# Designs tried in a protein design run: designed miniproteins, single chains, continued (2). Part 3

Each design is a single chain, and the fold is of that chain. pLDDT is the mean over its residues in the fold that is shown.

## One batch from the design tools (miniprotein)

Design m4073
Fold by ESMFold2-Fast:
Structure m4073 (fold): chain A 110 residues (1-110)
Amino acid sequence: NIIKAADPNAEPSEKQKELAREAIRLLDRAIAALEAGDFEAAEEALRELTKTLGELYKLAVEEKNAKTLKAVEEVEELIREARLALSAGDIEKAIEYLRKAKEVLEEELK
């Protein structure tokens, strides 16, 4: 990756942290909905999560924060895996992917 050497350990801005906290809240909502068998509520939370992650991605690009950008890309991949698991009827696996996505945001974005 030949992007100009941004500090890979740079702390996320307060605005990035705010969006990350919102994304974590939406992940918790999606997980709770799936555990309750409320697929409509889970889908709504996942749609809002996708929008929030898009905003966080754009902000990370604008602020040149490679660490936040990587975290968002990894979370988006885990959400794709969760959606594939849901399409296969594997709710337990979907919840595992969403929990992993939450851990990524907590560890990478503080």
Scores: mean pLDDT 82

Design m4074
Fold by ESMFold2-Fast:
Structure m4074 (fold): chain A 101 residues (1-101)
Amino acid sequence: MVPKAAQAALEAARKVLNEAMEKNPSLASLSSGIQDFLINGAAGAGLARALGRDDDAEALVNVTRRVIENVFKNDPEAQKIALEALDRAVEAAYEAAKKEL
């Protein structure tokens, strides 16, 4: 069911990104609004991919990556960690959503 898939995607993305923020002070220093944007972007992309909407998933990933690149433009190490965490969060959201469909 799509509502269960959406909830599962959000919970999976939140778990991955919260774990990344806990381990990386540079990510933990992001505003709550930016943190929520990253979580929702990853969850939305994973859900879109699970629904076969690959173009929508790619668009959401690209917008979220652009925000990360802009926020960490002067910190290449934090940028790399954040981009890797985003990729893991999208994958986790996709797998979680797929199980509920």
Scores: mean pLDDT 86

Design m4075
Fold by ESMFold2-Fast:
Structure m4075 (fold): chain A 95 residues (1-95)
Amino acid sequence: SLDELLKQIEELVEELSTLLSPELQQEAHEVLDYFKQALESGDIRAITKAQMRLIGMLTEIALEVRKNHPEKKEEVDKLIQEISKLAVEAVRLVE
């Protein structure tokens, strides 16, 4: 179940990242890997830090897309909302 949620998050992040710079794509993947490791550890403090980092990266992605592809802003906002929801659900599974 946790692995399935993480896979869904990964797929949505990849979809969102198609419009990003190579540097931001790399950072997004690193942040996602950190989030996965934190959830697997069960350490609430690590999970909280990883969740905050993930949300921060999603915000940066939204800003980059709105700046470079403003016509995609609604689609990006929807993807970010879905990723955020799944991240909360993943954290809740570990509690």
Scores: mean pLDDT 82

Design m4076
Fold by ESMFold2-Fast:
Structure m4076 (fold): chain A 92 residues (1-92)
Amino acid sequence: EVERLREELRRLDAEARELGAQAVAALEAGDLAEAAELLRRVAEIAREMARLLLELARAGGLPEEEAARMAAGLEALAAGLEARAAELEARA
């Protein structure tokens, strides 16, 4: 369980980084609509990672307080990315 959750978190982190890089490339190309869509995908992954961190804590792989702080940070990041995406879409 713990190893599976850590592996999934690692996979999601890599995916989020790749999508984030694609969003930057889209912004540089002036494709605001594509950048907004990519940022929303990163926000979805951040929320999934927050959920998995709380599951990892329940399984004993992480202290609950640490998982709660990390999850709160990821939820805040997701909200920020969603707000940024909405702003980009309004300019598109």
Scores: mean pLDDT 89

Design m4077
Fold by ESMFold2-Fast:
Structure m4077 (fold): chain A 73 residues (1-73)
Amino acid sequence: MSIEDYAAQLSARQVIDIGSEASGLSREELLSALGLSEADLYRLSNKVFVLGLLRAQSSLSDEEFDALVRKAL
């Protein structure tokens, strides 16, 4: 599935939880590092941006990242 397909299915909280697990940061530390609030992640475009950034910046393989996203769904 594409990042856009994942973003459409994930809640703001699920995107934050994925980001926290992928980065090793707490939810608050992740949001601070991104310069975003949880409310900003109610917008689809912001979820796509964050998931794309996490995919690019994480040490996870494509398969590991996909597994992490699917676990959150």
Scores: mean pLDDT 80

Design m4078
Fold by ESMFold2-Fast:
Structure m4078 (fold): chain A 87 residues (1-87)
Amino acid sequence: MERLREEAERLRRESRELIMRSAEYGVEGIKYAATAVSLENDPSASKEEIEKAREELRRYNEESGRLGREAEELLREAKRLEEEARR
């Protein structure tokens, strides 16, 4: 069944793209983590600046995790379609 294989390949491609985007968000999260630590060790930094850096870290980590979960769901669906195509 060519349609099932084509759909599975499309889902695998979309999953790889989401994994790459997830990694990019993870890298940005690391930058905000470093910023938060730097601000925590700076006696001139305000609590508001530290909280903003922590909030950005949380947002990037949440988005990275969301994209990673979506990628895993697409990969599971692709594997299911590949199994159907073998029947």
Scores: mean pLDDT 85

Design m4079
Fold by ESMFold2-Fast:
Structure m4079 (fold): chain A 93 residues (1-93)
Amino acid sequence: MYLPENVVSTAYTLPNGKTFIIDFNVKKEEFLKWVNEFVKEREKLIKEKGSLSLQERYDLFVSELRKFAEKNNDKEALKQIDELEEEIKKLLK
């Protein structure tokens, strides 16, 4: 039997109360691999800098989401990530 649906939906609630949903057209296993790599990169930066500002945390998060979506040629997720990035930029002004 071929594959269950290859969609992973993730929800991100910003401090302003807005919730963004990003739908990735990927297998759950690939998403979990990305989560593990993101956690490692975040821990590395925290060790190097001692702490990360909210802006630095969001910049890392958005850049890693974008790389993941690009790697999977997921144009819809890229569009949703762009919308998330614009709201984060408004919040951090």
Scores: mean pLDDT 76

Design m4080
Fold by ESMFold2-Fast:
Structure m4080 (fold): chain A 67 residues (1-67)
Amino acid sequence: GEEALELAEKALELAKEGRFEEAKEQASRYAHLNSIDPDERANKLLSETTKLLGEEGEKAAVRGAVA
């Protein structure tokens, strides 16, 4: 529904801003709602958010270890 879509959009926005912990929290809330009422658009956004969190989160950790 609309609530799940808004949470998915917020999670993606936060992940793009590098706010990975906040993005993860919003994505977790969406995942819970999506288990009850699946939304295809929200699922796509969540997938993109998860991919971005994995890739950029790993890159940030590597940069932090070198600094």
Scores: mean pLDDT 66

Design m4081
Fold by ESMFold2-Fast:
Structure m4081 (fold): chain A 93 residues (1-93)
Amino acid sequence: MKPIPPGPRFERLLKVARGYYLLAQGKAPTPEEVAAIREWIEEVYKNDEEKLKRALETFDRMLADNSPADRLAARSVYNLLKTLLNLEDSDFE
């Protein structure tokens, strides 16, 4: 998969990646990052109502419970987005 070039899509995904980075650390994302994650999930699953519902429920659980399993799942999503954006952990500090 090729890295995503700079632009509006990059900026949106950067907010999504930062939100998942914070969740992976057991921290709460900002309201702006929460909104960006919800919009991204809706865009990814817009043609699959069942997957959309499950993805939003999973994200809501991550916000509420912050379990070790949810932190690992958030880190997996963060690592995927970090790779797509061609960024390092230091870019999210």
Scores: mean pLDDT 79

Design m4082
Fold by ESMFold2-Fast:
Structure m4082 (fold): chain A 92 residues (1-92)
Amino acid sequence: DPERVLEEYIASFQRSRGLDEEEAREEVLRFYALLMGLDPDSSPEERRLALETYLRLGALNSAGRHNPANIEEGRALLAEFRERLAALRAAA
């Protein structure tokens, strides 16, 4: 559940960095945006795509694969993200 994971990350940022909920939410969204190459003022659809891609990358890491195939799969996932982001922007 992406929403549940997002809320867990917000709570974690509140605890680890001493931020309030709004500050933590902004930092988490900025983190996802920066990690995935988005501006923080991107559309909700773009932010959702970034979140989904981030979670897919996390799942790949959680599979415990630490070999060239894992790196290649991660690169392919990022290429897919860039293509889908471009399609969303073209549709707007």
Scores: mean pLDDT 73

Design m4083
Fold by ESMFold2-Fast:
Structure m4083 (fold): chain A 80 residues (1-80)
Amino acid sequence: MAAIEKLIKFFSEKDEEVAKLVRELASLTEEEFLENLSEKKKELFIKMLKLLFEHNEAKGDAEELAHAREVLEKEIEKLK
């Protein structure tokens, strides 16, 4: 989606690893993302959310990404 392309461009200027994570999120369903999420990617996802809140650049995608984070955190808690 065009909004995700803008988000990837924003992060590519700030942190290339976060930009790669956003591109992966754009190419996967929520379920596929959760199944392939490593500890390193979880850390990058949290860093991505912090950058979004600090810079307020990608408001349209921030809510969708925040929802994905909540689902991920709940699934991690269920597995523990």
Scores: mean pLDDT 61

Design m4084
Fold by ESMFold2-Fast:
Structure m4084 (fold): chain A 88 residues (1-88)
Amino acid sequence: SAAELQRLAAELRQTADYLASLKSLPESDRRNLAGNLEGLADHLEKVAPKAAEYLRKAAEAVRKGDLQKAAEYLRKAAAELEKKAAEL
């Protein structure tokens, strides 16, 4: 639903703000977060393929420890979800 996509976009923006506030994240936490983002991308692939693509890019950035780049991709994913919600 549109409301579910909007809530998810808000959650991704909160996660982006959190990651952007950090100087580093432990490797185990990076692996867990990246896995969660990839799982979310798989679920969204048919509904919002551009958001799914940005989530996979965010997951790669998280694994590499590039938290600022990860935050940028999460914000782009959120924007794509907001666009898709407006189309529903």
Scores: mean pLDDT 89

Design m4085
Fold by ESMFold2-Fast:
Structure m4085 (fold): chain A 107 residues (1-107)
Amino acid sequence: SESVKKIVDKINKLKELYEDPSASPEELRKARDELEELLVKNSKELAPFIMALQLKLLYGLDLKIPDEFKPLYEAIKSLPKDLQGYLGLLLAGKGSVSPELARALGL
C-alpha cells in the first residue's frame, strides 16, 4: 500500500531526526505535523490496523497484524518509548489516549 509506505517513511524520518543531535526543534515539529496530517488523512484505511493494534496491546490477544500493515507495526516498534507514546496519542485521538493504551505503549 502506498499510504502505508508513506506513513512508514514519515515514521522513519521522525526517528532519524529524534536520534540526530543536530536536528532543530522546528525540524522535529514539522516531521510530527506531517506524520499527524498523513495519519488523519488515511484514518479510514488505517482503522483495521488501529483496531488490531489495540486488541493486541490492551487485551493481550494472540492476534496477528494484517500482512499489509506489518511494515507499519515494525516501524512503530522500532521507535523510542516516548515517540511510541506520541503515536499512541495520535492513534487514540488528538490530545487523548485511553489509560490502557497509554500503559501498553509505555506512557
Scores: mean pLDDT 72

Design m4086
Fold by ESMFold2-Fast:
Structure m4086 (fold): chain A 63 residues (1-63)
Amino acid sequence: SHLEEAEGNVKAGEQAIKTGSLAAAKAAVHDSRALLEEPGLDEEARRLAEEGVRLGEKAIAQA
C-alpha cells in the first residue's frame, strides 16, 4: 500500500542519515517524491512521504 511504501521510505531516509550513504539518501528522496505525485494519496501516506523527502535531503546535506 502507499502507506507501507511511505513508511519504508521514511525508514530508508533514517538509515541514510545513520550510515552517511549519499546513494541511499538520493534514493529515499526520489522514491518519496514519486509517491507524492500519486493521485489520491491519503493524508497519512502524504505526511510520511513529505517526511521521507525531509530525512533524505538532511542525509544528502550531511554526506
Scores: mean pLDDT 84

Design m4087
Fold by ESMFold2-Fast:
Structure m4087 (fold): chain A 66 residues (1-66)
Amino acid sequence: DMIDRVRQYADRGDVQGIAQLLPQILQHPDQDVRRRGLGIIRDAADRQGPDFSRQIFQTSQRINTP
C-alpha cells in the first residue's frame, strides 16, 4: 500500500524513501491517494523543520534525473 509506505518512511524520517515515492504519489491515478500521501509528507516536513522538505526535493531530483 502506497500510503503505508509513505507513513513508514515519514515516521523514520527516511528522506531517500520519501523522495523515491514522491513522483509515484504525484502521478498516482487516485486523487485520494495523492492527497493523503502528500498530506503525510507535508506533516512530516512540518515536524522535522525547514531542511527536511529541501532534502526530499534534492534527493528526488537526483534519483529521478538521468
Scores: mean pLDDT 77

Design m4088
Fold by ESMFold2-Fast:
Structure m4088 (fold): chain A 86 residues (1-86)
Amino acid sequence: SAARQAQLQADQQYADLLRAEGQYMAQAKKQALEGTPDQGQQIIAQAEQDVLERFTQAGLGGTARVILEASESVKLIGEAVKKISD
């Protein structure tokens, strides 16, 4: 059905974005540790906005906030990926 196809497509897009954005946030956090606390906060805030924009462009804007919260820790990224696997 159309509803089933839409769900599978959404799950795939979600999986792809989780993987890429998890890595992006991890890299941003690493860069944040190299500068001053103020610079680090700016790097993280900019990275969060970039991730939100990419999810919104994919039609997953409502999901982006949850993923940013999950990607806050490498430990949480695995749980988010597992949630969408099937």
Scores: mean pLDDT 66

Design m4089
Fold by ESMFold2-Fast:
Structure m4089 (fold): chain A 61 residues (1-61)
Amino acid sequence: MVSPEEREEMRARIDEMERGFREWEAQGRLSPEARALVREFLEEWRRDPEATIQRIWEERR
């Protein structure tokens, strides 16, 4: 269970990550394949941040 406050914090974090990725793109640090994967990941986080975090936590053990 994620509180509304934690959910808002997750959204802010996603926004910061997008900013960082845009900067990496500008620096030529990302391949086209990596860009596609990052975009897919961010979209997943936006759709359901709660389920995405839960999945990552379970995958990490």
Scores: mean pLDDT 69

Design m4090
Fold by ESMFold2-Fast:
Structure m4090 (fold): chain A 80 residues (1-80)
Amino acid sequence: SMMEEIEKKKKELDELADKAAAAMAAGDFETAEALVKEMRKLTKEAVELADKAGDFKLATLILARYIATEAEYWVSKRQA
């Protein structure tokens, strides 16, 4: 179902966010940037699926995690 596809994307996004946090902690901002860009693409796909499903609950959580991770990336890079 479309909801199961969105749930899979949320799990994938959470894994990418954890990897991005680890890369930022290691000072590997090139890897962190690539992961953040991947999260952005995944978030867009999740929002499109949510629109078709008429249920934005999971997509809102995905979007919030992506925005938080990108903000952390910019803050961490500026402090390095």
Scores: mean pLDDT 87

Design m4091
Fold by ESMFold2-Fast:
Structure m4091 (fold): chain A 94 residues (1-94)
Amino acid sequence: MEEEIREQLEEALRALPAQLEALKARLENPPADVSAAEVEEARAALKERAEEIEREIPKVVEELRKLGVSDDIIEMVVEYARRLAEGLRELAEA
């Protein structure tokens, strides 16, 4: 079970750069029916989401430790959350 969770987190970490690149391409080349104002609203939402993720990291770490999750899995969850938040912030500012 723990190795299955580790493999899923490793796969998520590997997939994250491609997912962020796909989102970036969508924001840079929106469909013709999407307005510039809607793109700006989407970027604002990404910034807010990034800030929310960063605020929640300490709480998630505390809860996972209370559940007896191993430190190495917790470190992977934190790394994923940090990379996701950083990517979302970069997309919001582009």
Scores: mean pLDDT 82

Design m4092
Fold by ESMFold2-Fast:
Structure m4092 (fold): chain A 74 residues (1-74)
Amino acid sequence: MSEEERAAARAQLARLEAFLASHRDKWSPELQALAEQVLAGYRRYIDEELSEAEKAELQALAERFGDAFRAEAA
């Protein structure tokens, strides 16, 4: 990942974090916890090279968050 791409990704992540912080009080504690875990994983992915296993764990966590979000939003 280039420095420009990494800076853009961090800026997008910061905007998402701010947005979630202003709206997440409407979500269950479980969904809030999953959102925080996914955000932490993406920060690490941007700043570090993750192993294949770590990438798979982050993907599974993101899918779990998506499923929980859809269930609560329904």
Scores: mean pLDDT 73

Design m4093
Fold by ESMFold2-Fast:
Structure m4093 (fold): chain A 67 residues (1-67)
Amino acid sequence: ERAKTEEEARRIAEAALELARMLDLPPAAVQAIKDLVAQIERAIAEGASPEEIRRLARELSRTALHG
């Protein structure tokens, strides 16, 4: 469960960074995406719960897709 949640979160992070690059998003949006990706990586490294990792991943998806 945890490993699967970490894999899904990293996949979302990679997709968000790729979208930012492909769509040439403004610097502020790129920075927001990078900050959320860094938060996800820290949460994973610190042993955060799968629920917390999923919350961060959802926030990242929303930021990348909806601004």
Scores: mean pLDDT 78

Design m4094
Fold by ESMFold2-Fast:
Structure m4094 (fold): chain A 62 residues (1-62)
Amino acid sequence: SEIIEELKELADIWVEKIKKVPEEDKEKKIKDLVETIRKLSKKYNIPEEKTQEIIDYAKKKA
């Protein structure tokens, strides 16, 4: 799905930014990214299984 690829690209961009913040802020920024992925997935009716794949992808890269 085009939308799933776009969400993974969004995750890549945000992970790059998260790597540059202080360690104490990283956990909160990762949580914000996960919440954003969940909100966008719900908006575009992405199945929960695929939403979880995108979240896991983002967490592994962060």
Scores: mean pLDDT 81

Design m4095
Fold by ESMFold2-Fast:
Structure m4095 (fold): chain A 70 residues (1-70)
Amino acid sequence: SSAYMKVRLIGPDFKGVNKEFEASDEVTLAKQIVQEIYQNFQGKATFTRVEGGSDLAYKLAQEMLDLDKL
């Protein structure tokens, strides 16, 4: 089954943008969200779930970002 989530990304300037992600599974979805933050926000953004997504995908993305702060 496919996984989908709409998230709000908030950069260090506190401007938010809504982005939609779709992937084959929750792990891939989480990786796509994290990769967007590294590529377009230099790893310096927070995100919140706006629509869709599983709690697992949301948790995995947060944990991936938190590990990279070490």
Scores: mean pLDDT 77

Design m4096
Fold by ESMFold2-Fast:
Structure m4096 (fold): chain A 99 residues (1-99)
Amino acid sequence: DVEAIVKELEEMIEKGVPGEEIRAFLATLSDEELLEIAELAYKKVEELGNEGEKEEAKRLLEKVRENLKSDDPRLREIARGSVIRLVTMAYALKQINNK
């Protein structure tokens, strides 16, 4: 359940879990789950963000899509980092909007 995974990631971010631990968690997920998480976060940034945030989110989503096609561990780590950044942006915007 991708929505449950997103909530777990949001809880990790809220608790200030180090990025390395969040990346380790993402490493247990499938490429399909990582893409779905990135798409959900992107849609939220598109809904709530300003033009600069929307442009950054689009670039991050493209990095996830491109780098997950690679078997290079370094590129796959870039993809996971981009997922973390997207979820962090979406979560921050949700917190601001839900004052």
Scores: mean pLDDT 85

Design m4097
Fold by ESMFold2-Fast:
Structure m4097 (fold): chain A 87 residues (1-87)
Amino acid sequence: MSLDELKEKAIELIGEENLKKLHAMLVAAAKSRKEELEKLSEEEQLKLLEKIVEDTFAAFLKEHPLSEEAKKTLRELLEKVRTARPE
């Protein structure tokens, strides 16, 4: 399944508004940790970004309960975005 197909499926299962909210939360979390990220090695940056994604996703799920299928689709989308990062 392509990244674009996963995005479309996430929108269908979760709704465009919720997906935008999750994206905004991820951006805010990454910005708040930007100074830490810039001081880390590539390997350490990946670990911190994984933690940011997991923590943000868990926080989002507490406020916005989703079906198991929707959670799975979001996790797959986030993992593909993370893995496609250059370097």
Scores: mean pLDDT 73

Design m4098
Fold by ESMFold2-Fast:
Structure m4098 (fold): chain A 55 residues (1-55)
Amino acid sequence: SSQDKEMEQNIKKMIEKYRTVHSDDKVQAFEQLLKDYFQKMKEQGKYVTLTVLSK
């Protein structure tokens, strides 16, 4: 959806901005957390459908 796309773009922008002013270690940790959280949010929507199929 358009909202998901916008959120994804905002997350990417945040990561890139963070990368320009922080050390690699901090960037890696921040990027990992954001990507993990973002994937979980996407999977939650799809999970509902998959749960129905797996019953």
Scores: mean pLDDT 65

Design m4099
Fold by ESMFold2-Fast:
Structure m4099 (fold): chain A 82 residues (1-82)
Amino acid sequence: SGIEEAAKEFMKKYNLPESLFENVLKIAKSLHEKFNVPADKLVEQVEKILDGLAEDPSKIDIASKILEVKKSDLEKLVKAYK
């Protein structure tokens, strides 16, 4: 699917460990299904979110609730993305 391809592209672009694939995929699915982000813009939107959370980690808690992902999963992804 376009969502899975976007997640794979993101993983490859940032050389992320395969163990984080499900974390990236959940964020991409949430953005597409709940926020109507088109599949071709998912990589860019994930980048914007992780850039913002890397700059201000205090926002991880609220971001995890908005994206409906586990806070611990989002924290792991932000740490690896840096």
Scores: mean pLDDT 86

Design m4100
Fold by ESMFold2-Fast:
Structure m4100 (fold): chain A 85 residues (1-85)
Amino acid sequence: GIEEAIKKLEELREKIEKAKTGEEALKIAKEALMLALKHADKELIPEIIGLILRLIGLEFDKPSDEEAKKFSLELIEEAIELLKK
């Protein structure tokens, strides 16, 4: 259910914090956002799609490792907050 999805997202957040590269962080964030999309209520789908589009934009902008990790953490935290509503 949604509670198990939130727990998995929190585990993925910890993996992002431990990521050695920005590319690894962005990959984990993508996995997390796809998981959030799968378990979201229909009303939340547009907001989660918005987070996925922000992630795709960041990947194309070729961010630094520091920027990639920071934005990955922000995106997964926003997804967790959406699922907790």
Scores: mean pLDDT 85

Design m4101
Fold by ESMFold2-Fast:
Order: C-alpha cells, then sequence, then structure tokens
Structure m4101 (fold): chain A 55 residues (1-55)
C-alpha cells in the first residue's frame, strides 16, 4: 500500500486544520505508520517526526 504517499498528503492537509483536528490526525497517522511500515524505514521515521512537529 502507498502508506508513505498517503501519510505525506495527510500531513500537508493537517497544516490547515485546527490544533484539535491536527492532533487527532497525527495520532491516526502515527498508528498507521507504526503498523504498516518497518521501524527502521527512514521515510517512516521522517514522517513520524514531521507529524509530531505539527502538534
Amino acid sequence: EDVIKEAREMLEKARQLTPEQRRKLVSEMLKKIEDALPENLKEGIQLKREALALV
């Protein structure tokens, strides 16, 4: 699945959301990334870092 692509698109959208909606979206994204991607994947680590920076 294109989890990385979907995650990046959602992160871009999150920048325009309210802080409360952004936190919910980030939480969902982190769970999906952790479940779908290997822990050692650099892009996964980058996406988690970027998502956390949005909250």
Scores: mean pLDDT 74

Design m4102
Fold by ESMFold2-Fast:
Structure m4102 (fold): chain A 59 residues (1-59)
Amino acid sequence: DEEKIKKAVEAAKALADAGFSQAAIAREIRSLPLSEEVREKILEELVREGILSKAAAEA
């Protein structure tokens, strides 16, 4: 699932560059047709990369 996480992180960066809010980005990740564990790993990586705050990722 490393490739899925990497692609989702790159997509989230593109959304942030396009002016999407952190809440909108987190919502998009949570709507992906992926397992809950993979979605949580993506959210954790986005927090690590500074794209999302921890609060936005946990909402």
Scores: mean pLDDT 79

Design m4103
Fold by ESMFold2-Fast:
Structure m4103 (fold): chain A 61 residues (1-61)
Amino acid sequence: SAELQMEFWKAYQEGDEEKAAELWEKLDPVARENFLVTIMTQEKKSREEIDKAIAELREKG
């Protein structure tokens, strides 16, 4: 849900690793993929690394 996405992003930005991890598990697959792309892009990961991470996320469902 949009509310869970906002709560996750706030926890991530505040550095609350435990809360961010709990909220990540509650996110739907589309939201997880979108946040993964956003975070990895900010960390300056290569397109190949991002594509691999997306593929792994999709395999795990």
Scores: mean pLDDT 80

Design m4104
Fold by ESMFold2-Fast:
Structure m4104 (fold): chain A 92 residues (1-92)
Amino acid sequence: GEHGEKGIEYAEKGKEYAEKGEGKKGGEYAALGGAYAAAEENPEDGIRAGEAALEAGVAAAKAAKDAEGAAYGAGGALAGIGAVTEAELRKR
């Protein structure tokens, strides 16, 4: 649905910032992706968006030049895995 699509869009922005070495911005966008993924009504779309946010958060943490950027990247990854977990619980 719309939330899942926005979640993927924000996760892709997070990956772009990670590629530029901007771990904090990458993590912030990954966390936004995870939040939208968690709001997705369709479980399959929520899982896809959550996985994208997890990947973006991990990429941001790896690309980070400092501890702050690494922490934001990790936070984005946790938001992504949380969204995947919630979506899995909504499967019927």
Scores: mean pLDDT 88

Design m4105
Fold by ESMFold2-Fast:
Structure m4105 (fold): chain A 75 residues (1-75)
Amino acid sequence: SSELEEIRELGKPSSSLATKLQAMGRAARLGARIGPDVFERTVAFIRRALELEKQGKDITPVLEELIRFVEEAAA
């Protein structure tokens, strides 16, 4: 979908941290529309990303997993 394409564009490895956080927020909103179980798993990915950020680590791998998960759940 065009929405998933927009999320992927925002979540590129070259994107700023702020833009990647926007991608995570959009993925979470999409997950919420799919269902509560999908949303719960989305929240778990976001919690992992925030923990990595607190440690000064790159959130990109977790964001990529989140985008794949939501894409598969929306299929």
Scores: mean pLDDT 84

Design m4106
Fold by ESMFold2-Fast:
Structure m4106 (fold): chain A 100 residues (1-100)
Amino acid sequence: SREEQYRRIEDLILRLYTEIEGIVDAESSEENKAKINEILKETVKEIAKLIREKAPLSEIEKVVKEAYEKIKTYLSEKAQKKLDEVYEKFLKELKEVEKE
């Protein structure tokens, strides 16, 4: 059901958020951490709103992609590779949910 899809998406986003926080805490300056945390907080608020409004999954995917691209600009090349791997895993799992 669509309700089950949204629950799975919430779980996937929570896991993605946790993994991004781990990368940022290990690999970023305090200034860059502050900027990334602001992006993450605003992104989570926007996604929560989209889920409440039962927006298309494609809109949620777009919001996550835009956040991913912004966060990437504040990370070293090494941290960017870690973020790329985490994001690619998220996209694969999201596509599986969208097919249900």
Scores: mean pLDDT 83

Design m4107
Fold by ESMFold2-Fast:
Structure m4107 (fold): chain A 75 residues (1-75)
Amino acid sequence: MDEAYREVGKVAKEAVAAGKSDAEILALVEETLRKAGLSEETIAQVVSGIGAILRASKTEEQFKLRVEDLVLGLS
């Protein structure tokens, strides 16, 4: 379970660095969680959390720091 949340954090940060859209980032996060075998309820909660961070973040660096905090809180 911990590894799935760390992988999500890594995928989200790499997607932002690559200039992907919010929709593409959220789709990659959802795919990563599904491959890890998490419930639909857990997937929806994590995707919503990442989506909120994307909307609130003004810079790539701010997004990365907030995603790290989320992953640490879930792990």
Scores: mean pLDDT 80

